# Ledger of designs, part 29: designed miniproteins, single chains, continued (2)

Each design is a single chain, and the fold is of that chain. pLDDT is the mean over its residues in the fold that is shown.

## One batch from the design tools (miniprotein)

Design m5045
Fold by ESMFold2-Fast:
Structure m5045 (fold): chain A 87 residues (1-87)
Amino acid sequence: KAEEVKRKALTDIQIAAGAVKAGNISEEKAAEMVRKALQHAVDELLPIDPELLLETLREAQEMAKKASPKIYEVVEEMLRDAEERIA
């Protein structure tokens, strides 16, 4: 189930990135969708598997580097927040 949360978060990021590339949504809307997808992953994984959460956010960061600066900024912020909450 934890791996399913990771898979869903990364899939939602791919969908948002694809949608902005296709011109179906704005970069601002894609960044909002990514924030919501990753917030769901934080809420589900932080209490049960914080290491998997960090792995998910780091993979999301690598994907975001290819997508847009706005998506990348959202992922970086969420990764930093998660690292602080786990420490």
Scores: mean pLDDT 83

Design m5046
Fold by ESMFold2-Fast:
Structure m5046 (fold): chain A 71 residues (1-71)
Amino acid sequence: VEKALELAYEGGREAARLANAGKPDESRDVLTRAIDEAVELLVKAGVPRDEAYRLAQEAATRGFLEERERL
């Protein structure tokens, strides 16, 4: 579980770096892939899909916002 959430968090941070670099389409692609991958890992670990998506989205959003604030 922890590794899946770290993957989502780091994906969010990378997406923020891409957005800050003026690459919003690449940012969205990275964010979407990180969330999807984290969800599949969480589901494999026994987390219900709806809860897995919520957890992955929260972790990715946190990483995105923390990195974006750094400019």
Scores: mean pLDDT 79

Design m5047
Fold by ESMFold2-Fast:
Structure m5047 (fold): chain A 56 residues (1-56)
Amino acid sequence: AALDAATAASQARAQEVMRRVLEALRAGKPEEAIRLLLEAGGDEAEARASVELLLA
């Protein structure tokens, strides 16, 4: 199926945020990773849980 340009751009933005989150985690800065996820429109609790799972 074909995605609309707006949907494709939204997914590309989400992937870019994930890359930055991984970069912050590699630098040992999980607080920055949580902030990036929160700014992307996620809930703080979910962002924190996701970071904990990635570090587990």
Scores: mean pLDDT 74

Design m5048
Fold by ESMFold2-Fast:
Structure m5048 (fold): chain A 75 residues (1-75)
Amino acid sequence: LEELSREQLEAARAELERAIAEDPASAQALFALAQVYALLGERERALALLDQARALAADDPQAQALLDKARAEAE
């Protein structure tokens, strides 16, 4: 049922947190980290990251639609 093992999710989280520390304006990295947090059960953190990514993707309606869907699924 789960796409990734917990070990893989934790490794992905560490990698994405590093990427965001280097470029906090990366909407793609924020979205990916939000998905990892959602899969780890960290819903509140996932929702905060999705909101942040959506603000950065203001000029991309396709990305905004995907982010809105992910946010609804995380709630």
Scores: mean pLDDT 75

Design m5049
Fold by ESMFold2-Fast:
Structure m5049 (fold): chain A 70 residues (1-70)
Amino acid sequence: SELEELKRAHEKLIEELKNTVFSDEEFLQKALELGIPREIAETMLWTAKQLREIGDEVDAEIAARKAAAA
């Protein structure tokens, strides 16, 4: 089943995401290699970018508060 292959590809991508940080291009290429359709891969990339942005904002806020407290 194409759906079962897509699910397996998604699981492999998530497993790799636990172990490494991809560039946008690397993420998209890896998803396509695993058989994830481009439209879904782009949605996953957008979600990953949102999570990274939140992390960066949190780190910046911590740094700013630490500097202000010094």
Scores: mean pLDDT 73

Design m5050
Fold by ESMFold2-Fast:
Structure m5050 (fold): chain A 95 residues (1-95)
Amino acid sequence: MSPGQQTIQRIQDVRREVVEVQRQVQDVYQQTGDPIMQDVINLLDSTQIRLDRALDIGQQGQQTGDQRLIDIARGTVDSAQTVIDNSRDIINQVR
């Protein structure tokens, strides 16, 4: 895949992961009542909004050939993956 196509695919994959992790965090919050789960829910909600924006930016970059837009979208995906990984670690610690 081109870097632009790879970035768009990664955004879609990571958006699906955010939804899965949001379900897990909500389940753990219901079981434990731990306030840290509420903070993680809020962080994942913000991450989903940023990924929606990154998809728009990445698609625009692919259509126009603007590498800067593709780079911005890639950076957002990398940041979102870190949030997902950290959220999974917190879930494992609270359980």
Scores: mean pLDDT 86

Design m5051
Fold by ESMFold2-Fast:
Structure m5051 (fold): chain A 91 residues (1-91)
Amino acid sequence: MEELLKKAEEEYAKAKEYAEKAAEAEAAGDLEKAAEYLAKAIEHAKKAAELMAKRAELEGKTEEAARLRAKTAEAVAAGEEEVAKLRAQAA
């Protein structure tokens, strides 16, 4: 239980780090690097959310876990669309 929370916190920290790097790359006009870092931020955020969903399931909060996964899927789709847009602009 606690180990899942710790791993989720570590993954959220990585997501934040990559999101900051993506913003810096975009500000510098390096759209390809911005897309690369944003994709990494999405990867880590997705992993963190899945760990939190598993934690909710272990606590018997099945509906909350399902809701977390649904919201995460929606956010991931939006993020992946933004990555594709950045890559198109970089080309």
Scores: mean pLDDT 83

Design m5052
Fold by ESMFold2-Fast:
Structure m5052 (fold): chain A 59 residues (1-59)
Amino acid sequence: MPTVLVIETTLADLARLFGVSQATARRILREKEAEGIIKVEERRVGRRTLVSVYTAAAP
């Protein structure tokens, strides 16, 4: 299935965007990934953790 990068940011910024803690944001991402709605990749760049979120379709 084709995937589209929706957002690429730090885990901290993603948590702020959702209005939740980093742990909660990570749980939400895991939950959606388990449902097959999105795919999440975590990557370390220096001291920062980048999060890339993909979906099968964008609006």
Scores: mean pLDDT 72

Design m5053
Fold by ESMFold2-Fast:
Structure m5053 (fold): chain A 58 residues (1-58)
Amino acid sequence: MSEEEIKELLMERLGLSEEQAQAWLDLAKEDPELAARLVKRETGDEELAELLREYGER
């Protein structure tokens, strides 16, 4: 999955702006486990949490 596709999912599922979605991607690169946990806490979306974790581990 591309960075743009993950950004779009963040905007759609969390109601985030493009800048806020980019901040989530930046967090995932710095700390993928933290980004995944925060997304799961805020949304309950396990699939989105796993996508952020995998993105950050690349």
Scores: mean pLDDT 79

Design m5054
Fold by ESMFold2-Fast:
Structure m5054 (fold): chain A 58 residues (1-58)
Amino acid sequence: GPLAAEADRATREAQRLYENGDVEGAKEAFRRMWELQRRQAAADGAPVLEEEPEIELP
């Protein structure tokens, strides 16, 4: 689906940034990819719980 395509693009971008030595940019792209993958799993009705609220919003 569209989320999977966006996750793939984020993964490729993260890899390029990492290879260029932009570790901070790569980490940000990896976080976006991970969030997209979690949303994809939820949309597919996978038995993966979203009980990982590690980020406290202001």
Scores: mean pLDDT 69

Design m5055
Fold by ESMFold2-Fast:
Structure m5055 (fold): chain A 62 residues (1-62)
Amino acid sequence: SMMEKRKLILREIAIELRIIGLELDIELLKKKGAPQEELEKLEEEIKRLKEELKEIKKKIEE
């Protein structure tokens, strides 16, 4: 339905914005010489969000 598709699109936008924020955080932390373990945790969160985004995009297209 159109309402279900709208909810998926809003979730897609929210996840994309979250990924951008996390990527910016990683860049700032890298410049400050943050521990590799801290960077890896954020990169793993981005990886999980990208997989969720892929599933949502597939549902929107189908």
Scores: mean pLDDT 87

Design m5056
Fold by ESMFold2-Fast:
Structure m5056 (fold): chain A 92 residues (1-92)
Amino acid sequence: MSEELKKKAEEKIKKAEEAAKKGDDEEAAKLLEEAAELAVELARAGDVETARELVKKMIEASKLIKDPELTARVIGAVLRVLGAIEDVELGF
């Protein structure tokens, strides 16, 4: 389960980077938000280390987005992943 979610999230992040490099900021933001949802599932499944790795990759990919409103949406999604990691580490 964990490995499959990780692979899907990494694929979405890679596609987001490619979309952003082509100037498709909307598609890039959408793909990163979808990757964040998969990272939340990984954190809730107890794979917090993989979720942290995905957060770092999503932050790096977000730097390629030029629209500040879309960048803010991605950062919001990343913060949701960090919240899920914190909840799991605190025993929630």
Scores: mean pLDDT 86

Design m5057
Fold by ESMFold2-Fast:
Structure m5057 (fold): chain A 68 residues (1-68)
Amino acid sequence: SAEAAAIRRAADILESTGHVVGSVVAEELRAAPSLEEAIEILRKALKTVTDPEVKAALEEALAILEAV
């Protein structure tokens, strides 16, 4: 589905940062049962993550999911 493809792309973007926190969030996204829960995971991560590269990846991933 388009939703599953978007979640996969978002997870791949986060994993590609090479940061441990990016990989953890990517795994959480892949385990999310819905698009709504995947978006919520990203919003929560954005409140706690301080690394600018991971933060930029989270913002890009969120934009992809919100566009579905």
Scores: mean pLDDT 87

Design m5058
Fold by ESMFold2-Fast:
Structure m5058 (fold): chain A 56 residues (1-56)
Amino acid sequence: GALPSEEQVARQSRLNRYTNALIEERWEEARRLEEQGISPEEAEALRRSAEEQRRM
């Protein structure tokens, strides 16, 4: 089977850290992670997901 590339693993780690920062309301860290390689579309989707997780 195809293994994910190191780039894909690094990206997933970044997205996970970003989602955790959003859930914990660490807005400054979330902004820094966006600048490191999260697209505006991904950021919007993850913000929505984090908001739903915080409500439930």
Scores: mean pLDDT 77

Design m5059
Fold by ESMFold2-Fast:
Structure m5059 (fold): chain A 62 residues (1-62)
Amino acid sequence: GAAAEATLAAVRAALDTLSGEAAARAVMQILVRATSRGEISDEEAREIGAEARRLLAEKGLG
């Protein structure tokens, strides 16, 4: 949904603007916030989390 798309966009923006531990921390904060607020479903949270881990691993951070 729109909230999941916004959450993924925020994750990608953080990875584009930040590097190293700062990028990993920002991604975690975005996902935790969206999940704890119920803005995204459990399945959406897992999908976005998996994508974020893949992107972090590609950058040598995961």
Scores: mean pLDDT 77

Design m5060
Fold by ESMFold2-Fast:
Structure m5060 (fold): chain A 81 residues (1-81)
Amino acid sequence: MAEEERRRKLEEELKALREQREELKREIEEVKKEIEELEKLDPSDKEVQEKLKELRKRLVTLESALGLLEAAISFLEELLK
């Protein structure tokens, strides 16, 4: 099989991962914005505290996923030298 076809497939995968990275960054910014808005509310509100805890947990998960995605992008970029 032509080497060009393999390169094209890797470039398509890299494009998809870069699009996933941008989507994930957008989701992270939305979660950060929601956390910031909730932090302006009454800190003694139990519902606010529970929602903040869930959002902060989600943020950690999303940031971890972003790190893994960026590592995968770097790996594919290295393969495409």
Scores: mean pLDDT 82

Design m5061
Fold by ESMFold2-Fast:
Structure m5061 (fold): chain A 56 residues (1-56)
Amino acid sequence: MEELLEEIKRLAPERAEELIESARGIVTNGFKLPYDEELVLRIALMLAETEHMFAS
């Protein structure tokens, strides 16, 4: 989990918290799953990777 958070901050340092909050919303509201911090961080990482890819 800590490695996921560090990778998110590396890819999107200015937006890491926003991406994590967006991922949390996807997990809890979109999928209606119970809160799972690891899943939230994995989705946030995917969002950060996607933004970094399109920023190129």
Scores: mean pLDDT 74

Design m5063
Fold by ESMFold2-Fast:
Structure m5063 (fold): chain A 80 residues (1-80)
Amino acid sequence: SSLVEEALELIQKAGVLVSLHMTGERKEEALKLLREASEALKKGDIEKALQLINEAIELVKDVPEAVELLKKAKELLESL
């Protein structure tokens, strides 16, 4: 699905921003959740990916640009 591919790109872009703007344990946890969300999407587990994206959004509140990218990914996946 093109929507899944677009969501994957948005998650990857959010991960880049998290890597640039966050530090420490919270950064590592956020990046782990984003990797797990991407793997869930690649396996077709949309429900699991949405749960992981919601958890990542709470961890990355300090990076508003990453929050917006993840919210867009969430909206695309919820439209499936």
Scores: mean pLDDT 90

Design m5064
Fold by ESMFold2-Fast:
Structure m5064 (fold): chain A 70 residues (1-70)
Amino acid sequence: MEEKKKELLDHFLDIALSRLRRAREQLTPEEVEALYEKLIEQMKLFAKNLGVSDEEIEEAIERFRKAFEE
């Protein structure tokens, strides 16, 4: 059961990162930043709905931020 929640969250992160990387090639920096902020908010809501702990949500958001900043 815990594995399924982690897999779903990891899949969400992977899709979000893929979408964001594609957006960097096609959109302005301002549009990419807007998409990034929207994805963070959606991911936070998705993780909370899955019943993931606040600590795990914070860790997932930080991983996403680091991947985007690199």
Scores: mean pLDDT 78

Design m5065
Fold by ESMFold2-Fast:
Structure m5065 (fold): chain A 84 residues (1-84)
Amino acid sequence: AKEKAEEAIKKAEEALELARRALSLGAPEAIPLAVAAALQAIGAIFLAEYALETGDKEKAEEALKDAERALELAREALRLAEEL
């Protein structure tokens, strides 16, 4: 349970870093995806922290899925920013 929540935080932090990099490149087409990735990652961190405090396994799994989605969006945003 704790391992999934900790993995979610790590993946969400990676997503935030990639989203920040995409935004720094200034590509207008990448901005909506980078913002979506950042918001998804922030949500995943809060949910993971809640799961760590309560021991809620379902919330830990949900946080991990949210973090994985944020990472996917962030990678796509960075790809678009680099290809423009």
Scores: mean pLDDT 84

Design m5066
Fold by ESMFold2-Fast:
Order: C-alpha cells, then structure tokens, then sequence
Structure m5066 (fold): chain A 81 residues (1-81)
C-alpha cells in the first residue's frame, strides 16, 4: 500500500508540473483538464491511504498531497496578480 501511495504521489507531482507549465503558457483550458485529473488521483490516493494502518505514514502522505495542492493554488494566485 505504501508503494502504491508513493506511485500515486509521483503521478500527482508530474501532473502538478504540467499544470504549472500550462498556466505559464496561458493555456487555462489545459490547466483545467489537468486539475480534473489531479482530483481523480487525489481520490484514488485517499482510498489507498485508508488501507494504511500506520497513522504516522498516512499523515506523511497527506502532508505531501497538501503541499502539491498549495503549489496549484500558488500558480493560480500568481496568474491573477
């Protein structure tokens, strides 16, 4: 389960990088498409995390997901400023 969670986090990180690139290119439509995929990956990760019995390990993965989400929010704010 931890290995599956790590793989999902790698996919999330890659997707966030693509989303940031789309925002920098002014491609809002593509950024929104990536945002939908991000939500789907987060939902899958949440289901995997529910199967992790170690609360500390689960919390570490949650922290990484929150950090990824903050990167998206920061990119959106930078575009509106």
Amino acid sequence: MEEEAEKLLEEIDKLVDEMEKAYRQGNTEKAEEYRKKFKELVKKLDEVLEQISDPAARQAFVTKVVAAYLRIVAAEIEREL
Scores: mean pLDDT 78

Design m5067
Fold by ESMFold2-Fast:
Structure m5067 (fold): chain A 73 residues (1-73)
Amino acid sequence: SEKEEEFKKKLEELEKEEEERLYEALAEAHKRRQALIREKGPEAEAEAEAEMEAYLAKVEAEIAKRRKELLAE
């Protein structure tokens, strides 16, 4: 049906945008992780990892919220 085709197209476009945003978020998280390790030394690896995970979780939550809002129509 037309609605199924429209939904598929919307989903594919959304998935592409989500993937690109996640790649940008991963790059930023990695940059922040490296900066923290540089600042505090290698013993800060666990702290840097936790901050990276927290940042990525926030981005993933924002992506999931946007997905629900766009697909709930």
Scores: mean pLDDT 81

Design m5068
Fold by ESMFold2-Fast:
Structure m5068 (fold): chain A 79 residues (1-79)
Amino acid sequence: MADELLALLSDPRVRAAATVYDEYLGIPGVSEEEAIERAARETGVSVETARRAAEAVERLSALPPEVQVAIGDALEAQR
């Protein structure tokens, strides 16, 4: 599970889209669909790529906080 997230988030464009998606999802009045569209627009990726990033955020949020930190640290180590 975590390895699949690491593989998906190893693409810097997917990581950028995931960050934008998560930020927009936290804004009152923004739907998941709108957050995906905004992430795609701001990062220059396709809506399909932004949706993959959204799936990664959903999977990440379902993991224990300690595992989320470990994934973040691993991604920083790649760049």
Scores: mean pLDDT 74

Design m5069
Fold by ESMFold2-Fast:
Structure m5069 (fold): chain A 60 residues (1-60)
Amino acid sequence: KREELILKYIKTSSELSKLLNDEELTRVNMEAGKLAQEKGLEEAVKYLEKKLKEAKEKKS
């Protein structure tokens, strides 16, 4: 399960890098890293998935 979360983290970050500019991507990655340290990897993945959904909606 932990390995699945790591893969989701990497994949979601990669998708975000295609949709966000460098400044936005840096902010999102910093917040996700902070969440992973403070609340755990699952919370960081949820945050990244939320940001990816928002980015896709904006591009629509």
Scores: mean pLDDT 79

Design m5070
Fold by ESMFold2-Fast:
Structure m5070 (fold): chain A 65 residues (1-65)
Amino acid sequence: MPDEELEREVKEAMARIQIAVLRLEAARSTDPAERARLEAAVAEAERLLEAGRYDEAIEVARRAM
């Protein structure tokens, strides 16, 4: 019932928060190689978020940090 949509919204919010944290870390990184790695992880997590794959987006962002 509607609970499945609420769970989806919670996961989407969690994914967005994790990606925002990852973006902040990428912006604060002074190492060009680390920044490039973090930016690539942001791009992948955002792609998964757009595909509705919230759990995978969270995992990518978490693993990159």
Scores: mean pLDDT 82

Design m5071
Fold by ESMFold2-Fast:
Structure m5071 (fold): chain A 71 residues (1-71)
Amino acid sequence: KKAEELYLKGIGHVLRGIGAWLDGNREEAIRDLEAAIKYFEEAKKVDPSQKEEYDKLIERLRAMLEELRAA
């Protein structure tokens, strides 16, 4: 349950971050995507069986953050 709660919080932040990005609010998008990564890192520690899936998701979010910071 703790891993699921962390995952859902992470997803919520991804959705908010993408929404902010589409609205042109880069700073808010960066903040939400950073929060999502933190929740997924914690979920990965609590449930190592999903580690590969979380790692791929975190890598994609980090790439998105690099794009947002470089723009």
Scores: mean pLDDT 84

Design m5072
Fold by ESMFold2-Fast:
Structure m5072 (fold): chain A 55 residues (1-55)
Amino acid sequence: MSEKERKILELEIELALLRMKLSLLKKFNGDKKEIEELEKRIKELEEEIERLRRE
């Protein structure tokens, strides 16, 4: 596995975990600020993964 492939996989795993956490927080009326921070982090990870895939 290349360094790039490993990094993409690690980011995809982190993204999946953060999406699950966001879903749970929204379902159980979690903290609004934490939800906003998670949504921002998810967007940043999606952009990083897309950037790496285009290389």
Scores: mean pLDDT 83

Design m5073
Fold by ESMFold2-Fast:
Structure m5073 (fold): chain A 79 residues (1-79)
Amino acid sequence: MEEEKAKQLINEVKKLMEEARKAIDAGDYDKARELMNKIVEKIQELKKVNPELAKKFISENEDQFRELRLGLLEAEAKK
């Protein structure tokens, strides 16, 4: 049950990360920010459901999370 929920959350986060990256590439920083908020919510739920899978997933995708954060910081600089 929890493992299936964790896998679902991981797949949702991966999809949101790809959408956020595309939004940043398109210059749609408002959409990217909304998607990043959803990613954070899903990761918090993943940590609650399965902390070990959450840690592994975050570690495996650390560079991607950093890239998304830098894209949002660029958006704030244009404010």
Scores: mean pLDDT 79

Design m5074
Fold by ESMFold2-Fast:
Structure m5074 (fold): chain A 74 residues (1-74)
Amino acid sequence: GAEELREEAEELREKAREFEEEARRLREEARRAEAEGDLERARRLFLEAEILEGIAGIYYGVAALLERKAEELE
């Protein structure tokens, strides 16, 4: 029913938050690398963070679709 879809949407949002937290950590590491003059390491870490942010966005998008479907079932 609608409640099960909302529960799955929340699980996907939790996964998205985990990816966002890892991306935030990588951005902090990238800024430290940049401050130390390691521009190659900084660029790699920023790219990895951007990829994880993109993955988080996909999880949030699917969660939103599940929430909308739950509303249609009520």
Scores: mean pLDDT 89

Design m5075
Fold by ESMFold2-Fast:
Parts: sequence; C-alpha cells; structure tokens
Structure m5075 (fold): chain A 76 residues (1-76)
Amino acid sequence: MEEELKKRGEELEKEAEEYAKQGDNKKAAQLYTLAGQYYLQAGDLEKARKLAEKALELDPNNGGAREVLAIVDEKE
C-alpha cells in the first residue's frame, strides 16, 4: 500500500514537471499538490513538504498545497 502511494506520487510529480516545463503553472501546481497528498498518505513528510512548496511557488493561491504544508507542520 505505501509503495503504491509513493509510485502514484512519483508519476504525478513527473507529470507536474512536464506541465511546469511547458509553462502551465496552474496545472503543474495541481499535480504537485496531488503528488504531495499521496506522499502524505505514505508517511513521507519530507517529500510532501517539498512538493507542496513547489506547488505554491507556481500557484500561491493553491489551497490544497497550503493544507498539505499545514498537516506536515502538525506532524513534525
């Protein structure tokens, strides 16, 4: 289960990188946020934080990314 969540997160992160490379910052931020949520479910707090931060760099109004960071901060 944990490995499946991480694999899905990796796929979403790679997809987000391609959209960011194409200049689609909103779509890239959405995909980085989803990837971060999968890493949160897998218990990888460091990776979840990194992906949520990337999403906020691309779209500062992304509420999902802010929520991921809030959850990571609570779990320190």
Scores: mean pLDDT 83

Design m5076
Fold by ESMFold2-Fast:
Structure m5076 (fold): chain A 64 residues (1-64)
Amino acid sequence: MTHTEIGLAVREYIATGDPTPIRETLTPEEAERVIRAVEAGLASGAAARAGKDLATGGGFWKAA
């Protein structure tokens, strides 16, 4: 396996929401770790954006 193959599978998951390419490229245990890391990164990004919007908009946003 190459880092490029894993990177392409991760990009596909981010674009489509389909983790199948990651699961096919890696073992089930490794695939779940990668998927979890991607989800954590996306959740952190969403939370940061929500905080910024709350500060400028004066509204309330719940990211989780």
Scores: mean pLDDT 64

Design m5077
Fold by ESMFold2-Fast:
Structure m5077 (fold): chain A 73 residues (1-73)
Amino acid sequence: AVDLYGEAVEAIAAGDLEKAIKLAEELLKKGHYRLAAEVAEMVKEEAEAMGDEEAKKKAEELLKEAKEKLAEA
């Protein structure tokens, strides 16, 4: 959980948004909805700053799913 989050933060810092998205998906799959939402929000902001519309869209989808799961908890 925390290790996946740390790896995702490092991926975002390196500009590897695809890796960060994949790690957010893994966090979501493992039930770490809050951490998945945090990673998705960070990817969304970074993608917006970089002009990466594809990464932004994927991050928005993950953020929506994670927030829906958090609302159920």
Scores: mean pLDDT 82

Design m5078
Fold by ESMFold2-Fast:
Structure m5078 (fold): chain A 79 residues (1-79)
Amino acid sequence: MLEEVREELEKAISLIENEEARKEAEELAKKALEYAEKGDKKKAIEELEKIAEIAEKYSKDPEKALEHINRAIDLVEEM
């Protein structure tokens, strides 16, 4: 589960071409994974939603990036 969340986030973040936005998304992804590992689903999803906002604005393929982030959210909700 946690590894699958990480893989989906890596795919979404790889679509972000802006260096600063990508770095921010990577930091948010680390926080989301930490919260998910601790069982804090609500905080994990809040961090994932922030990544979705970055991906929507800065991704070269926002639709594809959001698909990956939504899969990560679904995986966290099923934990």
Scores: mean pLDDT 86

Design m5079
Fold by ESMFold2-Fast:
Structure m5079 (fold): chain A 56 residues (1-56)
Amino acid sequence: GSAAARAAAEAAGVDGEAGERAGVLGSNHKTPREAARVAGISEEAARRIGEAARAA
């Protein structure tokens, strides 16, 4: 969920708003690369945030 995505973003040093955006994209089956591009964050951060969002 969005709360898990925000927590993962903060742990990765990414702002919560970009983290929530990446989490939503991850739940919509976007690749980490696509989520990173849209949210303006690194691909690794997008991957971790997407995994956290799916696990919640």
Scores: mean pLDDT 70

Design m5080
Fold by ESMFold2-Fast:
Structure m5080 (fold): chain A 74 residues (1-74)
Amino acid sequence: MEELKEELLKKYEEILKEEKEEGKITQEQVEEIKKLLEEAKAKLPPEQLKELAKKMLELGEEELDKLLEKAKKE
């Protein structure tokens, strides 16, 4: 189970690097998304973690900022 979550996070890390290289997101957003996914990994099963990561990758900058702010406040 943990191995599957690690593979998912590595895959999304690669996608985040590609998005950053294309100028779609900033390096700061990449780091915040990684942190959020690592925190979610401890609390969520792989299926929910995958859906969360997929949703975050399809969001624009403004929506990402809102999600990160929500995560900090719970």
Scores: mean pLDDT 68

Design m5081
Fold by ESMFold2-Fast:
Structure m5081 (fold): chain A 60 residues (1-60)
Amino acid sequence: MAVLSAEFGSLETAIGAALALMGEFPQAEVKVEGLTVTVTGELSEEQKKEAEKLLNLYKK
């Protein structure tokens, strides 16, 4: 089970990242708590890398 999390500079960027992750990885659980987005689920190494790329694109 993979767990990835990132804290964002604004609620807008956190929500944007969460929506992108939900679209790309519908099998994963995506949570937004304050400014922190957490992705939990059965992800392959390649899917995990793509999730990290999406988090980095929205991260401030």
Scores: mean pLDDT 77

Design m5082
Fold by ESMFold2-Fast:
Structure m5082 (fold): chain A 73 residues (1-73)
Amino acid sequence: ALLALGNIGDERAVPALIQGLKDENQDVRKAAAEALGKIGDQRAVEALKKALEKETDEGVKLAIQNAIEQIEA
């Protein structure tokens, strides 16, 4: 349960953002990775690691790596 007034705590978005990591559009995958990093939900770590294995775009790879580091920090 979140009482958060800020964008960084919306755990309800996590399943949708995990699906966004698999999107055909690189901008959608990058935005999903950045949002998951900001939310900081550890459930996203496995999905981010799997997305990193399949990712071919260097900008999206960096966003996924930063998101994993931000969640695990």
Scores: mean pLDDT 76

Design m5083
Fold by ESMFold2-Fast:
Structure m5083 (fold): chain A 107 residues (1-107)
Amino acid sequence: MAEIYIDAGRSYLAQGKYDEAIKLFEKAIELAKDNPALQARAYTVLGEAYEKKGDKEKAFEWYQKAADSYRKLGNDALAYRLLAEGYRVLGNEEQADIWEKKAEEAA
């Protein structure tokens, strides 16, 4: 059920309807409270939504929350890739490169 909100939100993102997408992703988080994997995915797409909206600071915040969630799920490679993307969005290429390398080593 929470997955349908993520899919609908992605459709709104593709249409440039960022605020509608964000509301759907927030609903997905609410419904996924007992499902850590869906919650991690919802955090990831919120990061993507804020990145596309141009809110770099919020994008980083959500990518960091997604990374923390994936690390708790035992997926360090994906967590490190999300941290790299977050730093890239902030314009910190040095940190982005460091986390990208850690992701490659964890894969």
Scores: mean pLDDT 87

